# Designs tried in a protein design run: designed miniproteins, single chains. Part 103

Each design is a single chain, and the fold is of that chain. pLDDT is the mean over its residues in the fold that is shown.

## One batch from the design tools (miniprotein)

Design m3564
Fold by ESMFold2-Fast:
Structure m3564 (fold): chain A 100 residues (1-100)
Amino acid sequence: SIKEELEKLIDELIELINTLPEEKKKALQRELLGVVERALAGELSVEEMFKRMAHLILEYVDDEELAKKMIEILRKIYELLKKHPEYTEYTLRYLKEKLS
């Protein structure tokens, strides 16, 4: 299902974030959570949210290959949500839960 595919992509992203040094992990999780919460509040479009999340990954992730993998997962999530916008709120709430 689309829901299961979105959850798997988010879980993969969180697993990669968990490989970061503790200070970088905590800072990135906090900043990503803030962006997701603003999108849930209707203050950011989904497109603007994903752009900001990609920028944060580039800022906090020193390993270029790891950053590239994380951004590729974000791109896949965004493409699925463009095709299936009915899953947007579910996906944002799942991201919030996993980043909290």
Scores: mean pLDDT 91

Design m3565
Fold by ESMFold2-Fast:
Structure m3565 (fold): chain A 100 residues (1-100)
Amino acid sequence: MSAGEKIIELLEEGKKSFDEEEKEVVDKAIKQIKANPNDEEVLLSVVLALALWIQQHPEASKKLYELVLELAEILEKESKDPQVKAQARRLKEIIEKLLE
């Protein structure tokens, strides 16, 4: 399974437990990845967009923070592009700080 496919599965599973607003942002992420599932820069951009949304919505559920952290970990571990890996690692550190 590709990194994009793993990310889609985690987003679809997580979506089941989210409120309507969080479901909408996750659905947008799923659609963007499904359009370009093998493009690691697109995957990174989508995970970054989710992290920025969480930063702007401090009331976001802990489960959504944990989901975005897992997505960043997948990109760090499974991406082939070293720049995507490095950016995913930095994103992971930012999300971990937001969780406190």
Scores: mean pLDDT 83

Design m3566
Fold by ESMFold2-Fast:
Formats: sequence, structure tokens, C-alpha cells
Structure m3566 (fold): chain A 84 residues (1-84)
Amino acid sequence: SQQLRQQGDQYFQQGNYEQSVRLYTQSIQLSNGQDVQSLTNLGSSLFRLRNYEESIQYYQRALDLDPNNVGARAGLAASRTLLR
């Protein structure tokens, strides 16, 4: 799962958010939904694709596992602001 997350990070840095979504989704699947970092990064990738409703869902899942995750909290607030 770490290798898939790292590949997702590379696509994200290149602005290829569709591919980053694919890699982070696979990382989450291999972790049985427990990969907080991949959940947060998937939320960020969906945010970049302007899919704010799905972005909110993944940030919320990350916070359900780790309520103190700074990235997920910030991403959730930003996604909710842009959904208006």
C-alpha cells in the first residue's frame, strides 16, 4: 500500500489527479479502508478534480479513523466551503 500511495503522490505532483485517484483507491483497498494517509490524499485528489462531495466523504472517513489528522480537517473545511 505504501508503494501505491507513493505512486499516487507522483501523479498528484504532476497534476494527473485521475491517476492519483486510481492509485490511492487501490492503496485504500489493500489496507481494508484503514490507510488514513491514502484516504486524505484521495480526498485532496478529488478536491483538485472539483468533486467536492466525494472529497468530503473521504476526508470524513480519514477523520473517523484519526480525528487529529490536520490535512483531513483542512481539506474537509475547504471542500465544504467550495460546495456552496
Scores: mean pLDDT 88

Design m3567
Fold by ESMFold2-Fast:
Structure m3567 (fold): chain A 106 residues (1-106)
Amino acid sequence: GGPFIEVRNLTKLAAERGLPDVGLIQLFLTPTSDADIEEAVERLREAIRLAREQGAKRIVVVATGPIPDRVRRTIEELGATLVEAKPGETLRQAIDRGLEKARESL
């Protein structure tokens, strides 16, 4: 895997924002091969599993960059909500928008 595959569990940040039941996961992916995509899929599965074991009732994945269909489908199959960063949007803005989407669904 390359240094540009990042899957980060931010569930503590969601709790600090008043959403303790939300598993918040950050995804940054710049894949150069199918192997990179499969590594991202496996890291996402593990992160979502751990968030649910920690009591998360809803999972929100905030993603930056172009998301491969394989990754998008995996997020959907795992019952998570995908929030893609918009052009010109900072990661913080995308995270805030993901948390608001989770709040609206509670």
Scores: mean pLDDT 80

Design m3568
Fold by ESMFold2-Fast:
Structure m3568 (fold): chain A 73 residues (1-73)
Amino acid sequence: GDPAAAKKSAEAAAKAAAEGDSAAGRTGMYEQHLLGSDNPEAKEAALRGAEAAARGDSEEAKRYAQKAHDLAG
């Protein structure tokens, strides 16, 4: 696969979820963890968030964005 495309999809999902909550800061945190983190569990959580957002499940996308943040520190 293309990890850059996967990260971009996850960032877009996080942004969409954050805009629903009017929480632009969450998008920035998500982007930092996707681009700077070497933690594979954090990246996996971010990808699952992107998948949830693609299905229209904004609440699940938000949960995975938070999990990615928590796992990355």
Scores: mean pLDDT 60

Design m3569
Fold by ESMFold2-Fast:
Structure m3569 (fold): chain A 118 residues (1-118)
Amino acid sequence: MTQEKISELGRKVAEELERLSKTLDPDTAKKVLEQAKRIEEASKLKDPSKAASTVLKSVMEAADTLVKSGEKDKAIELAEKVLKLVSELSKSDDFETNTLSSMMQMGISSTISAIKRS
């Protein structure tokens, strides 16, 4: 089901944010962990579209936080990892999952381009 696939994506993204936070200074780590918490809260709402939108927004906010803390390479790594996870969903035969995945891929790709230009 679309809901389960988007929730699983959110879980994997939150785990990646938690892993990344362990490599950061405490202040930056705290801000990145707040984005992981936001994703977890959105997954409980059982709204795949809102969950997908929250994952995208949280990744963008985490990437911005990393860039501002001087961790541009880690911001790119995070966004590229999320892009790979989202691209796996676009291989689904489920039209709704594929549509949400395509929208997220465009948002994440735009984020990577913005980071690389900064």
Scores: mean pLDDT 83

Design m3570
Fold by ESMFold2-Fast:
Structure m3570 (fold): chain A 61 residues (1-61)
Amino acid sequence: METYILTVTLQGDHTVDEAVAKAKALAEEMGYEPVEVKATLVLSGPTSRYVIVSLKVKKKE
């Protein structure tokens, strides 16, 4: 079964855990099951931040 990398970038005031939860929910809605998760918090200047969530996913049957 093929696996894919799905990358979700969430802008604004999100915790890493909130971003991971949202990214997993989006993958599930798209018919993919997350098998691995990597998340990185990025600061883009003093007033903005974003979380990059990389999901290794497989297609649901």
Scores: mean pLDDT 77

Design m3571
Fold by ESMFold2-Fast:
Structure m3571 (fold): chain A 55 residues (1-55)
Amino acid sequence: AKEEARAAVDAAIAALRQGDPTAVENLFKAVSRALKAGDDETVQRALDELNALAA
């Protein structure tokens, strides 16, 4: 469901911000699930967060 994909993306972003090295792999998997579910908003939010961390 879309809700599961959103929760997974949010959890992965939180872990990434805490410095968990496995968070990048988990985020990639969660974004892939969101893309398959057609949740463009969740995908865009994940990209915005990654861009903010890279800046």
Scores: mean pLDDT 73

Design m3572
Fold by ESMFold2-Fast:
Structure m3572 (fold): chain A 71 residues (1-71)
Amino acid sequence: TEELRREMEATLALIEKLAAEGRLEEAIELAEQALKSLEPGLSHPDPEVREAAEEYRRRLEAFIAELRKKL
């Protein structure tokens, strides 16, 4: 799960940077792309991988919702 966590944390940091710069549409698009990349993890046979994917899905969905309110 370390690769998944590393990739998602880097992606979340970039989304946060774009949002801070007022680039809301770009931040939302990146977050939606990240959600799609989590789909294999959500159906993974390893429960630790699924738990990590669910954590990042929740964080990305919450972030997208907040960014859409500011758009």
Scores: mean pLDDT 82

Design m3573
Fold by ESMFold2-Fast:
Structure m3573 (fold): chain A 92 residues (1-92)
Amino acid sequence: KVGIAASVSSDNAEEAEEVLKKAKESFEEMGVTFEGSVLKGADDKQVEEATKRNKEEVEKKTPGAKLYELSGLKDAGELLGGLSKVAGEIAK
């Protein structure tokens, strides 16, 4: 089983939220546990706390799953790039 924990800090949070919502739907349809957060105006500590919460939620829902962590993302494009790489690994 596979899990994904993603955190994005972006000034354009609305765009990143749309990408995250669609990604969650697609990955969960494949049986992947997906937990993500989009933060606006967040500092590094707030991003780290959100990432930790997402990782804990994945572990709670799917104990022992192989976890892919995506953090430090700055916009929807970086989120899409990270998710695309993870999807490629899962598809193998």
Scores: mean pLDDT 81

Design m3574
Fold by ESMFold2-Fast:
Structure m3574 (fold): chain A 105 residues (1-105)
Amino acid sequence: FTLPRFKTKEEADAFVKKLAEGVELTPEQREVFLEYFENEDVAKAAYKLLLENGLPKDAPLSVLRVEAKSIINVFDFDKDGKIDALELYKVYRYYLMQKNGITIA
């Protein structure tokens, strides 16, 4: 298994925009996610990553809040209370590591 390299901010922004393509949030999901994610592209990309990593598509808003908070608690490295594109790319790498049996201690 080859883990993808770290990205620049510009590469992370492009990655997040690509993940966000075709992702639709309900108005209620959008409101919840924008509390935790910097902008709409980051919010949509986060939702897609959660769906690909076990979140049911019919998950209630309370479950979405729990999942968003878990990401903030682990990956909010700049402590601004919101996940940006570079931090979301780190979430993506973490999920890839878990899927391939690599555990972060």
Scores: mean pLDDT 74

Design m3575
Fold by ESMFold2-Fast:
Structure m3575 (fold): chain A 83 residues (1-83)
Amino acid sequence: SELEEARKAALEAGEQPTGEETLRKAQEAAERSKDPKAKLLAGTAAGLAGIAVGVGKVIGDPEWGTRMAGEGARKAAEAKGPL
């Protein structure tokens, strides 16, 4: 399902060596999704990840930003139940 694909992309954000690559995949999943719930979940995860990465770069710790992005995406995906 599209919701499950969006959730998988968000969870992988914390597992991938490059958070930017996983963020890109999450954004693509959001754009392809025809399910409004899956699109909203993927978009929210991507937005939060983008903010975390940006903050990490500003404070001079891009690795921290990538980890926070992955954790935020993971928590968002896990918090969503079936409706």
Scores: mean pLDDT 58

Design m3576
Fold by ESMFold2-Fast:
Structure m3576 (fold): chain A 58 residues (1-58)
Amino acid sequence: GEILKENFELLLEVYSKLKKSNPDLLKENLEDVLDRAKLEKNEELVEQALNLLKELED
C-alpha cells in the first residue's frame, strides 16, 4: 500500500549512506519490502527491491 511505497522511498533516500554504514540493516529492510510487495502483488516494487538486493550481493 501507500505506507510500503513511502517506506521504500525513504529507504532509497538513505540507500547510499546505509550501504556504507550498515549494509546488513539495508538488506534486512529491502527483504521486508520485497516480501510485502510480493503479498500486495506489486510487481514493479518487487523488481526494484530485487535489483537493489542483487547490487548489495556484488
Scores: mean pLDDT 78

Design m3577
Fold by ESMFold2-Fast:
Structure m3577 (fold): chain A 111 residues (1-111)
Amino acid sequence: KEEIEKLLEEFKKSNSDEKVAQILTFYIKVLSEDTVLPPGSEYLFNADVEEVEDPKEYNKKVKGAIAKNFVKLLKEDPTSVPFIPVDIKEINVDELIKKLKELLVKILEES
């Protein structure tokens, strides 16, 4: 939990607020409980997922793998974090860090 917060703060310090807001907003959307990821989503995120037939189990496992890979990339190579650009009108990076930290902790604890 504390390690994830520190990694997100270091990511914020090393990148522009606009770039951080883009990436954090993208991962908040992807990891949200309301978001259903189709089969093959793991390839977009360079994440390894075990083959599962149940769509609910697939979504749980793929989000876990995405969260693990995201944290790994923040530690090892933050410039290689995959994302799709999103439209952001208002940037509150501190709120985005808080929200993503809560999602990452929840997903990783349930994995």
Scores: mean pLDDT 74

Design m3578
Fold by ESMFold2-Fast:
Structure m3578 (fold): chain A 69 residues (1-69)
Amino acid sequence: SLEELREEVAEEIRRRALEAGLSEETAKKLQRLVLEGRGDAAGALLVLHGHPELVEFLQEKMKEVEKLE
């Protein structure tokens, strides 16, 4: 379902943020932004924390979510 895919993307971005050394607080905020459909805000937060490479992953996954509406 769309909800399950969005939750999976949100969980994956949280996991990748933690692996990249971001705090649990920041990782949870990224997860919430993705669940809210705020991909641009999540991307900006990733850039602010020095991980623009995670923006590419986020953009591709959010594009998949949008195709399902």
Scores: mean pLDDT 81

Design m3579
Fold by ESMFold2-Fast:
Structure m3579 (fold): chain A 100 residues (1-100)
Amino acid sequence: MEEAKKEVERYKKELEKNPNDIDTLIRLAEAYYKLGEYQKALDVYEKALEIAPNDERVLQKLFELIKKALTEEEYDEILSHFLETKDVREAIKLAKEKIK
């Protein structure tokens, strides 16, 4: 837990210098996930997708997080909706509503 907190602080400082660095945004979101801060992790992935809407690495990591944070049924519902609409923002919104 302490290591993940230091990672969050480090990546936030890196983003102050390079706010659109996708690799750093992915690392920040993964650090939030390690801390159980799922909503903050989703916010960071949403930011990354605003910068790079079709970045397959960000999309993969986002849906891996949703799958781990939610039940299989909730995940399948969100994934099905995304595959039909391609609306990532709605997928993130639905995930946030279902997360504790």
Scores: mean pLDDT 82

Design m3580
Fold by ESMFold2-Fast:
Order: structure tokens, then sequence, then C-alpha cells
Structure m3580 (fold): chain A 85 residues (1-85)
């Protein structure tokens, strides 16, 4: 799952640019939790469900539209990759 880890790092870097503290903390905590589950060898389908929940939570928070869009697109790519495994 090298590509998934790379996408998670990209989200982490983008999340640092989020000015809204709640959205930033939600994105960073979400990435950390997803990364931890991947390292533990959790079922890809269970991890995809978690990514979908993180994506939905971020969609509800106020954030810069450009950064938010990029974060959501990267989360969607992770979901697609995990569901394909």
Amino acid sequence: MELVKKLLEEIKELAKEIENEEAKETALAGVDRITSLLEQGEDPEAIAELVEKVKKRIEQLEADPEIKKKVLELLEKIIELLKKA
C-alpha cells in the first residue's frame, strides 16, 4: 500500500495549510489513525469505511475551498485504492 501512504502524506502536508483549527486537527488526526490501521494490517475494507467517515466529517467543516477540495480528492483516491484491494 505504498501509494496509499504517499497520498496520506500529501493530505498531511495540505492539512498544515488549513487555517481553521478544527478542520486542521480533524484532518491530521484522521490521517494519523488511518496510517496506524494500515501499519497494523487492518482489513482494507474496514480502513476504507474509516476514510469515508473522515471525508464526510471534513466536508461538514469550514476550510479554504482550494485546500479542502484537494484533501477530499486525495481521500477519495485512497477509498478507491482500498476498495480495489
Scores: mean pLDDT 80

Design m3581
Fold by ESMFold2-Fast:
Structure m3581 (fold): chain A 91 residues (1-91)
Amino acid sequence: DREELIRRLEELRREALENDDHPLDEHAARALHEVLNMPESELRRMMEAGVSILAAIAEAYIRLLERYPDARVLPDLSVLRDLADSLRFDR
């Protein structure tokens, strides 16, 4: 559900701000922007495939990175990428 993804990303961003974690805040903000612009059909397809909310967030973030690969240096997102890949590959 798009609303649940948005809510979770906003919570993550709030936690990042409370802990002065600027990289996490930036990542959550960019993922939120991607989710807001994701077509409803794509989001439904992901949810129907049984992907978790974390996998949906990871997918949204990976798509953002693929469109802007040289825009910035990002912290390690390997765990989110591994989660997204695992859920697509073995299920």
Scores: mean pLDDT 53

Design m3582
Fold by ESMFold2-Fast:
Structure m3582 (fold): chain A 103 residues (1-103)
Amino acid sequence: SAAEKEKQIEELEKKIEELKKLKKIFEEILEYIKKTGSGMTPENIDKFRELIANNDITLEKLKSLLVKDGPYKEELIEYLEAQIEHIEKAIKDLEKVIEELKA
């Protein structure tokens, strides 16, 4: 089971790396929204939901959904801040699992 533990650790480390990339994208979008005052139309919010559902979130795709002086700026900021906190917690939980597997 030493080889099985190593494989499990590698899979968890890859998941942490994916979560760190997603966190960076959300942090950059949050900063961009705060700088530009951009929001999303209801149509673009639906497209954002589709990107989340399909695991197809990129900085370029999220920026393309932002409209200068668009609606829902405050709601988007609140949502992104909540998602960033949720991702940070998920990373810490996964790091703890890796420590337990190494013990």
Scores: mean pLDDT 87

Design m3583
Fold by ESMFold2-Fast:
Structure m3583 (fold): chain A 68 residues (1-68)
Amino acid sequence: DRERQQKYQQLQQELQKLEEQLRTLEEARRALASNPDVAEEVREELERQTAEVEQRKKEVEQQLKDLE
């Protein structure tokens, strides 16, 4: 089924993007942790963004399992 294959490819691409976003956010968080001059509000924003990306990743992973 070509539709199922296309959807699977799209979800795989989205998963890759979400994984890249999580790596970037983790790197940013590590950089902020080693810099005492960075405001706490910036860290809180990164934590919020990380939680949103993690939630979306779980949704995409579930959709991928449903297609297998």
Scores: mean pLDDT 80

Design m3584
Fold by ESMFold2-Fast:
Structure m3584 (fold): chain A 78 residues (1-78)
Amino acid sequence: SQLERDINEALARMAVAVLKIFLDSKKVDTLSDEQKAQQIEDLTRLKERVVELAREAGADDLAREVRELADKAIDKLK
């Protein structure tokens, strides 16, 4: 339904906002190796789930943006 697509698109936009806050945060530089490994796992799961939601909504530009921001966040933690 249109409502389901609108909700999925809104959730993907929220994920983009959260990922941008993460990338702007200097606090990630203070994480232990164990905390970084956990964040990589969490970001990988977030990426898979939210990209799927954006694609189901027909929001291919949002799906690409989520993927790019999540990959950048994961790379920052390596």
Scores: mean pLDDT 86

Design m3585
Fold by ESMFold2-Fast:
Structure m3585 (fold): chain A 68 residues (1-68)
Amino acid sequence: SKEEELKKLKEEVLELTRRLLRAMREGSPEVGELARELQEAKDRLEELASPEFRREVFREVDRLLREA
């Protein structure tokens, strides 16, 4: 279902955010690739998700960024 697809996309965005933050902290060469993948996942979220669902996901992303 579309709801399950959006849930998977949310988890993808959050996982990529966590991986990107770790890569940045560790000076990993994967930073650029992870940033690209995260942007692509965010773009899909903007296209497919309601504004309310997007706000929920971005709120969780912001939480991860603040805790970094």
Scores: mean pLDDT 85

Design m3586
Fold by ESMFold2-Fast:
Structure m3586 (fold): chain A 55 residues (1-55)
Amino acid sequence: MVKLTVSSDRKTVKLSEELKLTYLDGSEETLKPGTYPISIFDDASVSVEVELILE
């Protein structure tokens, strides 16, 4: 499990460890450090656009 830290304004999510993506074909890719715009969906299907910061 990856632990995410959300900023108090809920606009920024910080991750201090490497994030790996697993694709449907089973391949994995490690994301480079940087800032990524992402959309998070909650259980009510509400989307929130946040910045993911990888260190």
Scores: mean pLDDT 62

Design m3587
Fold by ESMFold2-Fast:
Structure m3587 (fold): chain A 57 residues (1-57)
Amino acid sequence: SKAEAIAKAQAGLARAREAGNAALEAGMQAGLATIKETGDANKGILTGNTIGLSALG
């Protein structure tokens, strides 16, 4: 569900921040925003992966 996807993305974002992983944090932020905006967990995953990979270099 959308709520479950949001909760998982928020948990992932918290872990990325705790680990100091800037690329993962950027990907998780983008994915979470996409899930909130569209309600589509799959679009969130795709956006998060794209932004995370872009942040890596």
Scores: mean pLDDT 74

Design m3588
Fold by ESMFold2-Fast:
Structure m3588 (fold): chain A 64 residues (1-64)
Amino acid sequence: DPELLRRLTELFSKVPGVSPEDAEELARALVAGDAERIRELTARYPQVSGLFPEVGRLFEQALA
């Protein structure tokens, strides 16, 4: 879903210290279900884990 990928990338790009490239990579990993890459990026940017409830809501909206 290109709209879901765009929204996730925008969400993570607003987090202080996260590069645009890493924001897009995390968004792609979440859409693909790449658990290993998600773990690596969240370990590098622990501040993004507070956004996972919002990520879940965006996935719900994409499925509805």
Scores: mean pLDDT 80

Design m3589
Fold by ESMFold2-Fast:
Structure m3589 (fold): chain A 94 residues (1-94)
Amino acid sequence: MWEKKVEELAEELIKKLKLNEEQKEELRKYIEKLKTELGLSDRLVAALLKAALRAIEEKLESKEQVLEAVVESLEEEGLEEEAKRLREEVEAAE
């Protein structure tokens, strides 16, 4: 289920950003690294891609707006603990 969602969201990102063939391969390699090197689940990767699409569609320019879009996408996918950790990490960095 989530694996197909990741592919669909990646294709939407490719269309929104008008990526060429080299940039498409880079995006797919980046997604692969998120799954293999960082151990992220397909569900978490889907939430991150959804946040990226939202940031592009809503033309979010500030780091705070992008961060909120990521947190909201994590919460919408039921990743509430990941959303809480992201908020806590940002607060700890200040």
Scores: mean pLDDT 73

Design m3590
Fold by ESMFold2-Fast:
Formats: C-alpha cells, sequence, structure tokens
Structure m3590 (fold): chain A 109 residues (1-109)
C-alpha cells in the first residue's frame, strides 16, 4: 500500500529531524559528538531514502548512535533512549529522546 509506505517514510523523517535537533543541542557543549551525530544522521537518511536499510534497521542504527553519544557525553537519557531503540521499544525510545531534547533545551536555551 502506498499509504503504508508513506506513513513509514514520514515516521523515519520525523525521527531523523528529532535526532538532528538533539545532535545540534549536544554540539553546543560537545561539538565533536554533535558533528558526528549529524554526519551519521545524514548518512542514515540517504541509506533509507535509497532503500538500502529498512525502517527497523534505521531505528536500530539511531539507537546505536544515541547510545554512543550518551556514553561519550555521560547523558543517561541518550543512553536509555539508545538502549530502547536497539531493543525494538520504539515508543519508549522516542519518549526518552523527546525528554533528552527538552532537558537539553532547558540547559542551553
Amino acid sequence: SMLKEQQEINQAIAELIRLGSVATLVGLKDPEVGEEMNKKAVELLKDFDNKKITLDELRKRIGELLLWAGERTGDPLLREAGRAYIAGDYERGGNLLSEAEDRLLRTYM
């Protein structure tokens, strides 16, 4: 179904936009980490757009990137979000990523 394919694409784009926002906020304190997150987010978008990876593979790789960023920065919300995405708990992962974004916004903005 074209509708189902479009819904999956829209969800992937929304998740990548949130990842980009978090990467930018992380980069305010840890520019090397933020730059690597943005670079990998762009690579993931291209791979997904070119149908080299599925939505589930994209989400797992987002989780791996968030876990790496959380370990590198010491951010427990990014680590927990990463673990949730890797485990396939996308609802929990998305909620934790949203909480991390809100916390970073309050810290730096």
Scores: mean pLDDT 85

Design m3591
Fold by ESMFold2-Fast:
Structure m3591 (fold): chain A 105 residues (1-105)
Amino acid sequence: MEQVKQLVEQAIQVLEDTLKWLKDNPQASVEEAQQIAAKGLDRAKGLLYEAYKLSTDPELKEKIQQMIIEVSRAENRIASNPQASIDEIVDILEELIEKLRELKE
């Protein structure tokens, strides 16, 4: 389904845009960086849930479910460490984006 693939790509793009903002704003406070990361992750997760609901292909649906799990893991890593540096948040998002791109292929 073309629409499902577009939603998955949009979710990855939201995370890439979030990562770019963090890299372009190294002077941002840790609190601001965490809020921006949380919003990006929440939006990406929402897009993946929409993709999951629209998917009729069991294999694609399973891949999207795994993507949702990986986004949730990244959210939990950031939420469990409210003192995480901007560099640590960047590393978490870079690792997540790589995993999602591997799952997409």
Scores: mean pLDDT 86

Design m3592
Fold by ESMFold2-Fast:
Structure m3592 (fold): chain A 71 residues (1-71)
Amino acid sequence: NKELWEESKRLMREAAEELNRELEEKIEKGEATKEDLLAAIAAMLLAGTAGDEETLKRSREILDKIEEQLA
């Protein structure tokens, strides 16, 4: 069912956007952890699967920022 797949992609995109927002807040507060690296990777996978290049790029930037904070 094409409609179910489109709905699934929308949910994946929304989940990726929510993860990106939560991670950006943690980065701003200097509270990012090693677990947040996995969350950023999860957001990338969700956004990539949904075909949302904009959200995927944001997740990559978030991953880089978390890596910088943990260094």
Scores: mean pLDDT 86

Design m3593
Fold by ESMFold2-Fast:
Structure m3593 (fold): chain A 108 residues (1-108)
Amino acid sequence: MEELERAFETLARLEGVSVEEVRRAYEADGGREALREALLLLHKAWEGAPEEEIEALAERVIELGELDPASQATLRALVELAREAGREGLSAAEFQERLLALRRERAA
């Protein structure tokens, strides 16, 4: 429960929306499974899981979330950031700072 609330807060900050909007998306048909798989994908990328496992999880997130090409590109960029952060040994706070920077670049 606490881990799920932290995930909602992180996604709300990344998308620039309210935590309530993220929770509604999670509770929507397919949204819960898409969010769960997306969190697993980012965690596995951070840990340096094999590329084949990362790609399979990314395809699942795209299918479950019905992501358009722009959202797919964002997901791919987040996966690469997670992999790089894991290789560099970044802290969770440093990783969140990079995610916020990516979100600002997308909004500009």
Scores: mean pLDDT 67

Design m3594
Fold by ESMFold2-Fast:
Structure m3594 (fold): chain A 85 residues (1-85)
Amino acid sequence: MEKEINSLKEKLLAAQTPEEVYEISLELEKLVKENKFKLSPQQIDELFELNDLIVEKAKELNDKNSEEKSGVIALQLAVLKVFPK
């Protein structure tokens, strides 16, 4: 998990286009979906932090698609934090 999160953070720092940011948001969504029943509260908080960084970058680039995707991811993470299985 930490390696995957750090890899996505590095990609986000290098991202210069809305398309690159959107692809990173899709990778984060995939990471959440593949690990949804195995995430600790601490890992969920780390994923929220990464999602917030994606939102900041999307706003910088005026990327509404990535902002909307991050909103969906935030909702998915909130549900997992409140109702872990």
Scores: mean pLDDT 79

Design m3595
Fold by ESMFold2-Fast:
Structure m3595 (fold): chain A 62 residues (1-62)
Amino acid sequence: MKEEIKAFIEKNKDKHPLLQYLELVNKIDILATKEGKDPFELLEEVKDYLSPQVLKVYEVLR
């Protein structure tokens, strides 16, 4: 699961940071629902994989 999220982040690195964040949140929500996990907890676990630009978007919209 974390490896899948990491690969998803890498695949979307060329997109605008806001779009990267929105697509990541959607992907995490789908995966968390499938695995019976809290989407917020899963997002916190993977935030170290985020670029500085995407991390700033996360902190502003949180």
Scores: mean pLDDT 78

Design m3596
Fold by ESMFold2-Fast:
Structure m3596 (fold): chain A 64 residues (1-64)
Amino acid sequence: SMEEVRAIVTEVLREAGYEPHPGVVDMLAEALAGAPDEEAIRAAVRRAIAAMEANGIDPSESTM
């Protein structure tokens, strides 16, 4: 469910040392809703965080 995806995204952001911003959590959860399992979601969130960092985007701030 989308609620489960949002929970996983929130957990991975915290593990990476970022405060989960609701807008960032929703954006990532929406993008990753089609992932086949929890491990795939976790891996995809880690890759998304790395991409955001590489582009100078702070995952703890609004992405609007």
Scores: mean pLDDT 78

Design m3597
Fold by ESMFold2-Fast:
Structure m3597 (fold): chain A 86 residues (1-86)
Amino acid sequence: MVEEVEKYAKENKLFIGAAATTEEERTQALGREFGDWAIKNEGKGEVKLYQETPESRPALEEALRQALEAAKFTNNSQAVARLTPA
């Protein structure tokens, strides 16, 4: 999973419930915004593995899936490559 997803969630407080009330809202907001980040900044970030927690894993996987869909929809091959697991 991309380390930037965890940082994004913490900065926007999505996983700690400050920015969004429901799990669905948190996942959708994280996915869309992370997708936007990947499209705008695909060449600027490092992709590193991070340790997942049991509680955060499903939400992060769904956010990554939504980010991949956004990247594919915009035909951004660089973003798709960065968001696809090796």
Scores: mean pLDDT 50

